# Designed miniproteins, single chains, continued (3), part 28

Each design is a single chain, and the fold is of that chain. pLDDT is the mean over its residues in the fold that is shown.

## One batch from the design tools (miniprotein)

Design m9002
Fold by ESMFold2-Fast:
Structure m9002 (fold): chain A 59 residues (1-59)
Amino acid sequence: MEDAIKKAEEMGFSKETVEKVIEALKKNNGVLSDEDIERLAKELGVSPETVRKILELLA
């Protein structure tokens, strides 16, 4: 998990954004719908594309 966070930070994503994506995955049993992704992106002030990229790094 630390490696995934570090990699995301190196790609320009904030640690807070990555941690919030991980938290959302835990709450949703490891799966996020497109609706969940859009809601999370709006809450974090990032694009849905950014959330999807972080999810790819965590997979």
Scores: mean pLDDT 76

Design m9003
Fold by ESMFold2-Fast:
Structure m9003 (fold): chain A 86 residues (1-86)
Amino acid sequence: GTATRLGREAARLIIEGRTREAAELLRQASRSTDLTQLRTAARVAARGARRAGLDQAARLLERASQSTDVDRAGQLIRNAAILVGQ
């Protein structure tokens, strides 16, 4: 789905140091109403953030990937996007 593709692209951009572009894609992904897509996007983006040393953003994305609430998952991804885009 769209959010999952955005999460994969954000992970790639984070690893490449293109963090402002990655933050925008994470904000777009966070607008999904599909919990499964949000969890997958967050899991993939968390791995990218960990590899780039963005440990605080990775922790928020890891929490989003484990969320059972779509609104909470989206909010955690948005909060991670702020940290990524610094």
Scores: mean pLDDT 92

Design m9004
Fold by ESMFold2-Fast:
Structure m9004 (fold): chain A 59 residues (1-59)
Amino acid sequence: MSRRERVRELAGERIFELDPALTDEAVEEAARLTARETGVPYSVALEAAREVRDRALAQ
């Protein structure tokens, strides 16, 4: 599994744990936690968290 895929998976888990309503605040919190756990920059984790949130809302 690529690093980007793992970051996206963790960000998704964290978003739903923090707030099932998928608020912007939950996305930002999930990004911070994911960046800390994976060691990627916050900007990378934030992009992954936004992608997960946007996909969930689009479907």
Scores: mean pLDDT 75

Design m9005
Fold by ESMFold2-Fast:
Structure m9005 (fold): chain A 90 residues (1-90)
Amino acid sequence: AKELAEKAAELARKAVEAALAGLRAGDGEKGLAEAEPYALEAQKLGEELKKKYEEAKDDPEKAEEYKKALEYVVKPAADARAEVEAAQDA
């Protein structure tokens, strides 16, 4: 659970890094193209965590672990989205 959340957060960070690096180099389109596969993979891992949370609803301890993992992913994903939106401000 935590490992999937950490991987999703890492992928979200890589997406932001690629987008910003492209903008800094004067090639925002290339940066966004590089960021897209990382963003999509992070989204897939987030969906997997959500499904595991739903499946674990009959186990309160396990459900709580997946819930915390989802919260861990939501913060970096929101930050990554805000960074990309700010980077489009040109």
Scores: mean pLDDT 69

Design m9006
Fold by ESMFold2-Fast:
Structure m9006 (fold): chain A 68 residues (1-68)
Amino acid sequence: GPKEELEKALEFLKSQPDVKAKRVGEDEIEAEVTGDVRSLIALVLRLIGDFPELEVKLEGNKITVKAK
């Protein structure tokens, strides 16, 4: 379900280089990416593809992931 996908997304993000990910609420993760814009876009596309029950938003170098 969405909560299990959220936990898997958090573990995935924590495993990525140049990414600092944390839970900011029960149904929300925030990740800050210090790599380049191309790496950031690739990461967002992977999240959208692998976690379809999650809402992914990008603002600058921050990715927000929420359960739908």
Scores: mean pLDDT 81

Design m9007
Fold by ESMFold2-Fast:
Structure m9007 (fold): chain A 82 residues (1-82)
Amino acid sequence: MKEKLEQEIELAMLQIQVAVAKVAYENAESDEEKREAAEELLRVAEEAEEKARKSKDPEISREFLELAEEARRAAEEILEEI
């Protein structure tokens, strides 16, 4: 239970980081700022993928992988605009 709660908190923190990066992109006035937002999204995706691999809970692992896919897709869409 405590280990699962810790993983749920880690997932929530990464979800917040994705949201912050998306807001940074919406407020970006330069291609450099947009690139920085995309780089942050890729970093969060990599961290989520790593946590998914280490998780023994299949449901939590799936949620980490879904977040990683969302973050990578958002980053790719930003990079295609630049």
Scores: mean pLDDT 86

Design m9008
Fold by ESMFold2-Fast:
Structure m9008 (fold): chain A 78 residues (1-78)
Amino acid sequence: GATLSLEEVKKLAEAAKYIEENGGSAPVEEVMKATGLSRRNLELAAELGLFEVKDGIVTPAPGAYEALKVAAAEMEAN
């Protein structure tokens, strides 16, 4: 379904941080290689409004890294 696992949320947080540290946008293939995320994970994150994927380029939404960190912490606490 349109739900992300704790492991996927953690990897998406790593992806958002990686992209922010590398100028705010990165190629899909580079993000996948750096984080181990599948294209499908990035597409699901885009459907949730956490990322934008256009022409093979991934851009995190404003505050995506902070939102993903909070979500991962809440999932681990519960």
Scores: mean pLDDT 82

Design m9009
Fold by ESMFold2-Fast:
Structure m9009 (fold): chain A 60 residues (1-60)
Amino acid sequence: MEAELQAQYDASRQAARDALVKAGVTPEEADRFVRGEPVKLSPETVDAAHAAAQAANAAA
């Protein structure tokens, strides 16, 4: 269902954002990253965000 796919996408985006904020990224920069805008982040922070997004998508 399209609603389920949208919910998975929103959950993945939220998980990535929350992971970035927990890693010390500002909410504004985290929001830019999840929108696909270029943000200067450490490789470890980017990896954590991707892992969180993938885990949220897999759990949904």
Scores: mean pLDDT 74

Design m9010
Fold by ESMFold2-Fast:
Order: sequence, then C-alpha cells, then structure tokens
Structure m9010 (fold): chain A 79 residues (1-79)
Amino acid sequence: NADYEKGLELLAQGKTEEAIEAFKKAIEKDPNNAEAWYNLGKLLAMGGDLEEAAKYYEKALELDPNNEDARIALEAVKK
C-alpha cells in the first residue's frame, strides 16, 4: 500500500521517526502486511525497544512464516 511504500522511502532517507509513522499507518490500512510489521520491528530494535520489536517480529512471522530475516531478528532480540 502507499503508506508502506512511503515508509520505505523515508527509511532510505534516514528519516527513522517518519518511517515508523508511515509503517504504523500501513498496518492500520492492511494489518496483513507482514513486511510492514517486520520493518517496524527492525526500527524498534534499532531504538533499543527489544521487547516491542519481538512482538512485531512475531506478528510478521504469524503472517509470513517463511520470512527468514524476521525469524533471525526475533531470535536475536529474545536473547
């Protein structure tokens, strides 16, 4: 969706806070967007919010069990 694409553009520009807002809007419009959940988890983990990041990675894996990056990221933050 458009908010997910905007989130990726903002992330590429290093606008982390704005990217988080865009990905949150993406999951509000399409809660089945596994990539939006995964990207939110990554940004939360980078900010030090490891418990919240784990929840977002778990949701991404619930929606797409074959997302190896989300699986690896979840294992890393659960340590």
Scores: mean pLDDT 83

Design m9011
Fold by ESMFold2-Fast:
Structure m9011 (fold): chain A 102 residues (1-102)
Amino acid sequence: EAEKLLKEGKYEEAIEAAKKMILEGIENEDLEKIAEGAILLGKVYLKQGKYELAIEAYKRALYLAPDNKKIQAKAYEGLGEVYEKQGELEKAKEYYEKAKKL
């Protein structure tokens, strides 16, 4: 659902979906759901070229779900893509390697 919004360029709707996931996670004390919402925000910000906000969102997901390998892999892949888009190829490689080792 969220991936479809991103493919269609419906970034405002994707942000609303991410915020809803975060709110539901807060209400249910579900840190993994909050982290998934942060991953979605990171993806939206990356698509919009808002690289600093994307980095913050992905790092927040890593902080919230440190023991969830799937969420960590998604966050590290996202960080790799952001740094690649910024031309920081060595840093991008480090994050892609972290994602693969999970």
Scores: mean pLDDT 87

Design m9012
Fold by ESMFold2-Fast:
Structure m9012 (fold): chain A 77 residues (1-77)
Amino acid sequence: SPMEKMDQMIEEIERLTEELEKEKDPQEALRIAEEIERLLEELGDLMRETGVKLSDEQEKRLKELVKRASEKVSEIL
């Protein structure tokens, strides 16, 4: 199911965001941030390909994760 794949991708983005927030090495933190960006692009592609829209809960969760990742990247740049 496209919805199940989207849920799995959001869970992976959450896992990576938590890993990013705990990472003390700037180079490793940037690699994790690049992995998050790649997954966000893949999620966007999946949504466009399938026409499936994120639920309000999924969208809210994703926006919060993107904010958290962006804040951490801003601290290390």
Scores: mean pLDDT 86

Design m9013
Fold by ESMFold2-Fast:
Structure m9013 (fold): chain A 84 residues (1-84)
Amino acid sequence: MEEVEEFRNLLKDILTKEAEALREIHPDDPAYQELADALRKAANGEITLDEVAELARKLGRPSLAHYFRQLADEERRMREAAAA
């Protein structure tokens, strides 16, 4: 259980930093601004990484959608491994 909490805290930190980087690198791109906001919500547990992946797909960013889906799958595996 404690390892899952450490992983969740690490993931939250990573997602928050990624959101800040997207806002800084692409300030004039509304798609990246919307993704940055979604990543902050995911970092706070307000939405899932699957919802971030779907948003990326809708915004025409299929490579980012695939990346976030892989992160969602890894988070699910980590939670299942800790529960077994």
Scores: mean pLDDT 77

Design m9014
Fold by ESMFold2-Fast:
Structure m9014 (fold): chain A 80 residues (1-80)
Amino acid sequence: SEVRRLVEETVAEAEAFIAELRAKYPDNPLVQAYVRQLEAFVRWLREHADELTPEEAELYRRGIELFKQDVEAEVAALEA
């Protein structure tokens, strides 16, 4: 239950970020690569949610937050 909630929150955050990247940077190959990585991660989380511990689910949630920050910094450089 707790693991499912954390996975759903992580997936929602990742999907929202994918939508933002697609809206702001259509047809950018670097952004397309990041979107593919995020989509693969979301798919993996959905498929393996029942196998995760609460601690692992929290680590993956923090992982997506850090990945989002890193990608946002990288993508911001494309607008400079």
Scores: mean pLDDT 82

Design m9015
Fold by ESMFold2-Fast:
Structure m9015 (fold): chain A 66 residues (1-66)
Amino acid sequence: SEFVEKAREYVEKAKEFLKQGNIDLAKEYVEKAERYAVQAVLRENDIEGAREVSKEIKKVLDEIEK
């Protein structure tokens, strides 16, 4: 779905910022990814795609919180 694709794009950008040590940008892009994952469920009923990208979002959030 379009929203899952956007969420995945923002997760990958967040991972890159996290790898560079830019925690503020990593947080911003994770928040954008989470918003798109929610829209995938609400607008496209893409529960499976949203679930998978939400797992990746959780992993990035856990790395930020360390």
Scores: mean pLDDT 83

Design m9016
Fold by ESMFold2-Fast:
Structure m9016 (fold): chain A 55 residues (1-55)
Amino acid sequence: YKALVKYTLSSGTVILGEGEGETEEEALKNAKKDAEEKLAKLPGEKVESVEYKIF
């Protein structure tokens, strides 16, 4: 499975986290981890919306 997590930030910036795994849950977990790592590089940004997609 593959998953995408999309965070839309207060600035209008979009972060896409990508993950892959043997299950939908594992893929989503890995996608969230990727998105959080990217978000950590942008201090001061507020997450306004979150969307998930599993492939």
Scores: mean pLDDT 81

Design m9017
Fold by ESMFold2-Fast:
Structure m9017 (fold): chain A 92 residues (1-92)
Amino acid sequence: GEELEKAIEILEKALEELKKSTDLDEARDIALKALEEAIKVVKNPEARFEIELYQGLADIAYALAKKFNDPKFGIDQLIKILEKLIEFLKSL
């Protein structure tokens, strides 16, 4: 529906920004802001649950990247998280 299409657009725009990012903290802010904006526009319970799950996964990816001083791993994981969430939302 229209709400899912809007959420997908928000996430796809963030994904393009993430692909250009070389800074882990900036990448984390881009991803988390997009996930927060996406959850505000969706009412579908399955979509809301998956966005909340992926918010948690994004925080874990960032924490691990900081702990192991591996910013490339963190950015690559944030990209995969948004790609998988977009794929899921398109399947609804």
Scores: mean pLDDT 90

Design m9018
Fold by ESMFold2-Fast:
Structure m9018 (fold): chain A 59 residues (1-59)
Amino acid sequence: MDVGAAAKVAEAAAKRLLEQGIYKPSFEEAKEEARRAAKELGIELTEEELNVAAQLASL
């Protein structure tokens, strides 16, 4: 698992959530934004890495 890639996606997802006024996201909201952030950054994550990014973004 590429923890560095997941962390970078989590950071971008958290920023996108803040841009939308979401400061306490659910896991599902964080996962949706992590998927978008990964696509925007051109980073391909496995489902497991995407779940890790979502957990980090929702903390």
Scores: mean pLDDT 78

Design m9019
Fold by ESMFold2-Fast:
Structure m9019 (fold): chain A 85 residues (1-85)
Amino acid sequence: MLEEMLARAEKIIAENLTEEDRALADKLVAVTLAKLREMGIVLPPDVLAELVRRARLVTEAMLSLARKSERRDEVMAKVEKFIAE
């Protein structure tokens, strides 16, 4: 039930995202995983795969909300800075 609700929410969010938002979400997830490795955090492969899947979903949702914000450009600039660091 919860997974079916999440899948429905994911589809609705996905239909409202741009290609740029998806690419940025992928970069955010990649940078987060790199930082976890730098901290010496090693996750089992199955846990890592599920975490990446959920992290992408949450990140895409956040970017969709940011896109509709009056402060979209400010939020996106901060996200790009996080990726660059």
Scores: mean pLDDT 67

Design m9020
Fold by ESMFold2-Fast:
Structure m9020 (fold): chain A 56 residues (1-56)
Amino acid sequence: SIMELQERIGRLLSEYLTLLEKGFTEDPEKGAEAFEKAVKVAEEIERLNAELKELE
């Protein structure tokens, strides 16, 4: 449902912001790992937003 997609996007946005914070605050190796994970989360958010647009 649209609501389930919106809730999932909300959770992923929170995760994305946490990973960005870690990326900027951790040492370079840990920061790079966090940014890599953030990219994957952003890709999932984009995919779900595309699905949401098709349902609306």
Scores: mean pLDDT 84

Design m9021
Fold by ESMFold2-Fast:
Structure m9021 (fold): chain A 67 residues (1-67)
Amino acid sequence: MEAERIEKLQSLSEREQETYEAYLVLSAAGPVSLREIAEALGVSQSTVSRHLRKLKERGVIEEIVRH
């Protein structure tokens, strides 16, 4: 079960890692919104939300950006 999740993460890790790095950079200045991360990455807010949710499920981040 866990091995399959790790393999799937490895396939998507580059884009998820980009979202994580943007989250860390932007959150260093204070609370960050999904919109700010989406603008920084040039993607939709729904894409950012999906990536952050996966990162939280994997224990990489504790907080999900609100509003």
Scores: mean pLDDT 67

Design m9022
Fold by ESMFold2-Fast:
Structure m9022 (fold): chain A 91 residues (1-91)
Amino acid sequence: SMSEEAKKLRTEGLKAMKEGNYEEAAKYFEEALSLDPNDARSLANLGLAYMELGNLEKAREYVQKSLELGKDDPVLVVYASVVLSLVDREE
């Protein structure tokens, strides 16, 4: 199902994040979001991946969207808020 495929892609993205492969991680999270565009956790992780890649505009956009969609997940709200704070302090 699309839901199970999206979960697998998110898991592969998280693995790539742990390995420091941020371009690969972003690709996996983008594919997951193509199947489930409202997956707030994939949006937050995609934002972090873009931050690591130096694309601060995309990082901000994705993390802000994750915060709006995942406002009922306190772990995600804290995580997304921290990432937004870090993006806002980049030169």
Scores: mean pLDDT 82

Design m9023
Fold by ESMFold2-Fast:
Structure m9023 (fold): chain A 99 residues (1-99)
Amino acid sequence: SEKQKEASRLIAKVLTLIGEAIDVYLLAQKGGSQEEIDRSIENARKVAEEFGGKETAEKVEKLLREIAQSTDPEKQKELMKEISKIVTEIIRKENERLK
């Protein structure tokens, strides 16, 4: 059904956003390249824009840039929690739309 296709697409896109955010965190921890960090941020931003619009995309980019620039692991964890809240809100809104 069309709803099943939309649900499957939502799952794939949400997993992409989560995966790219985790990649930014891990690249920051291990000293990955700026090019790799920028690529992961752009991929996450595109998913955020698709489901939350430009404002959500800008918020996700800002949070991921702060994660990449932070030397404080506790601050990085709190910033990742903010990404998790955005993901949860995207899922909530899309689930309501698909009813």
Scores: mean pLDDT 85

Design m9024
Fold by ESMFold2-Fast:
Structure m9024 (fold): chain A 65 residues (1-65)
Amino acid sequence: MDDEERIKRAVELAGEIADKLGLSEETKQRALEEVEVMAREYAEKGYSERQIEILAAGIVMDAAK
């Protein structure tokens, strides 16, 4: 699977979580930018799609606090 596909899926998942949590557009955008950076680093290091998804969810949930 292409690393870009894994990154895209992580960002999409984070966006869905942000929408469900009712985050402001500004908070959502910052969280998604952080998720993209993290997902890219972890994909390069060979982390699984599931590990990247868990970390992405954590970033968005922390932004909601």
Scores: mean pLDDT 81

Design m9025
Fold by ESMFold2-Fast:
Structure m9025 (fold): chain A 70 residues (1-70)
Amino acid sequence: LSREEVRRIAALALRAIGLGFDIENGAISKEEARRELDELEAEVAKVPDAAAQARLLAVLEENRRLIEER
């Protein structure tokens, strides 16, 4: 992984974690959360490192679960 790729992965992880907090605290609507999640999923699909992609996808799956529980 290049330094730029590591920075991009870190930025995606922070966005995913922040979205999770917004969902958990009811700070975002289900429709908006779903839209942001779909966008993050598309960005994660472009991550070339399989291990990093799998870790990010796991966080996104947790976010989808949180939306469904609301």
Scores: mean pLDDT 82

Design m9026
Fold by ESMFold2-Fast:
Structure m9026 (fold): chain A 70 residues (1-70)
Amino acid sequence: SHLERGLQLLAEGRWEEAVRHFRAAIEADPDNAEAHYLLGVALRNLGRTEEADRHFAKARELDPDFPAAR
């Protein structure tokens, strides 16, 4: 799956490639809180903090157990 492949890339520090796979996961399932959270993590690592914060907020909206943007 795109989520699984994104996680592998995230673990390898391949942030830009991870972003592409997490975006594809969200396109397949827009309500996937985990995909939004992990996209936020990858974007934060790329210094795209404003975009990361929006995805963290969306993850928390979908599942309140996800941590706040930071």
Scores: mean pLDDT 85

Design m9028
Fold by ESMFold2-Fast:
Structure m9028 (fold): chain A 86 residues (1-86)
Amino acid sequence: MKLVITYKNMSVEQLTAEALRAIGLELDGYKVEIQIDGNTLTITIEGLSEEQVKAFIEEARELAQRGYDVEIRQEGDTLTITVTFP
């Protein structure tokens, strides 16, 4: 299963925190691709377990409850989560 997470309209602090988290996953042995374009961070992760994917979905839902714009989409073996910061 492939997970693609896109964070939009991030502050520098938010972008740094999420980029460091993604680098941590790469150091843990996951296939991670990180792309930064202005205030947008896109992270592609391969090899996550079902429980790890569920954790990312729950984190995205918590952000939605805090007033963030969150879109979750599944197409085949790819799960895409888009989070837009206020």
Scores: mean pLDDT 82

Design m9029
Fold by ESMFold2-Fast:
Structure m9029 (fold): chain A 65 residues (1-65)
Amino acid sequence: MTDEELEKKAEELGREAARLLAQGRYEEAARMLFETADLLKQLGKDEQAERVYEDAERLLELAKE
């Protein structure tokens, strides 16, 4: 997969996560964000990947409430 394809996939997963978040579907949103973070790490965007990973962990915690 090219860097362009990875960036596009990360963008799409991020948009999907935002929609799921708006619906209160925190566990599914967290899953999308974990995938987004992995793609960002593959792109060498380590700082962005860390932030997205932390956001995913927070959403997973909210899903357990």
Scores: mean pLDDT 81

Design m9030
Fold by ESMFold2-Fast:
Structure m9030 (fold): chain A 92 residues (1-92)
Amino acid sequence: DQSGLFNAIYTSMQPIADRLGIPDDNVRRISNDTSTTATRSLQNGNSIDQSIDNGIQTAGRTMIRLNIPISNIGPMTTAMRDALFDYLSRNA
C-alpha cells in the first residue's frame, strides 16, 4: 500500500528533518518518490529486500536533486530503510 508506505517513511523522517531544518515539502517529495518506487518494485514481483533497496536508491537520488548535504543523506536513508522494513514486514 503506497499510502501506508508514504506515511511510514514521512513519519520516520520527521525527527531528522526537524533537527536538520529540512523543509516539509522536501520530506514529502522524498517520501512520495521512495514509496512509489518501493510499491512498484513489489508489484513487479521483487522481494521485500530488493524493493527496499530500490526505494532507498530513489530516496538518495531525490535528496541529491534537492541539494540535501551528503552528510545528512546517510542518517535519513537509514531511518527510511528501518521504516520500510518495519512496515513491509508487517504488511506484505
Scores: mean pLDDT 85

Design m9031
Fold by ESMFold2-Fast:
Structure m9031 (fold): chain A 100 residues (1-100)
Amino acid sequence: SKEKLLKEAEEIVEKMEEKRKELLKEGVPEELLKEIEEGVFELALAVLRTVAKKLKDNPELQKELEELLEGIEREEDERKRRIALLLLMREELELAKEVL
């Protein structure tokens, strides 16, 4: 079910946000958390961009994936970006588009 996949992605992101708040309360610097989060996000994008480049024998899918990755990188809402990225990692391109 598409609704189930979307809900699972939303629940994962919510748990990440809750853990982030706990770490801040424990005295972890916000700047350190942001640096780690940005590094992990950029690595995930780099992996998916590399996968897209290997799809040269399917140029339509390659273009769609590259456009979605650009959309995720431009999204200013961090929750939406994370949900869309998780859906894209699960090959749910249409659901990722709906979130962005």
Scores: mean pLDDT 84

Design m9032
Fold by ESMFold2-Fast:
Structure m9032 (fold): chain A 60 residues (1-60)
Amino acid sequence: VTKAVAAKLLIVAGEVSASLGDLESAIADYEAAVELAREAGDEETLERAEENLKKVKEEK
């Protein structure tokens, strides 16, 4: 499994956590996704993770 794939899976996990109202778990998953996407050099996944992180922090 590549870091880019792991980052995408963490974005999905964060989306699920957010839908359940678990904003703390969603933030943690998105932060981990940002780190992995940055290490993978996947700019599209990094931007998506950062956008989702910003959105969930605005709701908290």
Scores: mean pLDDT 81

Design m9034
Fold by ESMFold2-Fast:
Structure m9034 (fold): chain A 92 residues (1-92)
Amino acid sequence: MTPEERALQAEIDRILDEWRETGDIDGAISRLVELLKRAGVPDDLIEQAELAVRKILEMAAASTDPELQERLYDAARRVILSAATEGLRRRR
């Protein structure tokens, strides 16, 4: 993992951890979208990631199963990192 990818992962984890404490899905999505824009991710990938992550966070919020919630958090992280990595690849 590059230093840039590691820094991006840490920022994503911070945003998701804040969401876990506050339950503010809209705030978390707004911060993640701004992060991806700053990283130079194309708008089409940002839009796809926003829709996918929003659905995942809504599913996590609706779940009473802690194991499923953790899997959904991991899925959200992977979606965001995948979009960021693909965006950075296209910008090379």
Scores: mean pLDDT 80

Design m9036
Fold by ESMFold2-Fast:
Structure m9036 (fold): chain A 85 residues (1-85)
Amino acid sequence: KLLPKVTAEKLDDTTVKVTVDAETKEEADEAAAALLDRARARGVKIESVERIDDKTYLVTVKSKEDADLLVELAKELDKEVEAAE
């Protein structure tokens, strides 16, 4: 099952806004979870995750490098979905 498009935007050195272009809250939750699981697997230290609306999440990480990596992983996830046959 293809995941919807996920966009990650750096708000400050340790805060990333994750927005999911999904039709349902359930699809948004699934896509956000996939990104965060990938980030944890790549060593990102996630301090907190706060849902601010049905499609938007505020993610706090430990370092600037973790925030930069989270943004890059969101781009990788989106590209992999586009490349799937």
Scores: mean pLDDT 78

Design m9037
Fold by ESMFold2-Fast:
Structure m9037 (fold): chain A 86 residues (1-86)
Amino acid sequence: DVEEQLRAFAARAEEYAEAVLRQMEALAAKNPDAEKARRAVELAREAARLVLEAARAAAAGDYERALALLEEAGRLYEEAVRLAEE
């Protein structure tokens, strides 16, 4: 179940990471606070990096590490969204 979902995710992780980052860049571009916009994109890029590391971990069969990296990536994306919307 979770392992099958992580393998499917790993096969398309680069596509998912690129799409989410592009969406965040578009959201941040609408923020009048340039510092918050810059920080939001920075956090989203770091989250995308962790997503790709999680995909590599899942592909190697390290599902515990993959889940931990995805949890951290999720936290960074949530912070990026908060900054982009403020």
Scores: mean pLDDT 80

Design m9038
Fold by ESMFold2-Fast:
Structure m9038 (fold): chain A 78 residues (1-78)
Amino acid sequence: AADEAGQVALELSREDGASEEQAEEISELVKKGVEALQAGDYETAAKYFEEAAKKAENAPTAKSMATMMANYARERAA
């Protein structure tokens, strides 16, 4: 699940034209976010997804995915 989410974020970032380094960074942050979700740590998950969205400034599809996941985690943290 975490590896799959990271792979999707990587592919979306590449399709949006992000550099390989940026795509890998976004992918790693999304993976860490999903791992935190699986651990029930919604606050930590939200922070990782928010950071991924910030890194995805030039990757709009990846940014939308990360933003949606951050909102989901924030809702669960409350």
Scores: mean pLDDT 84

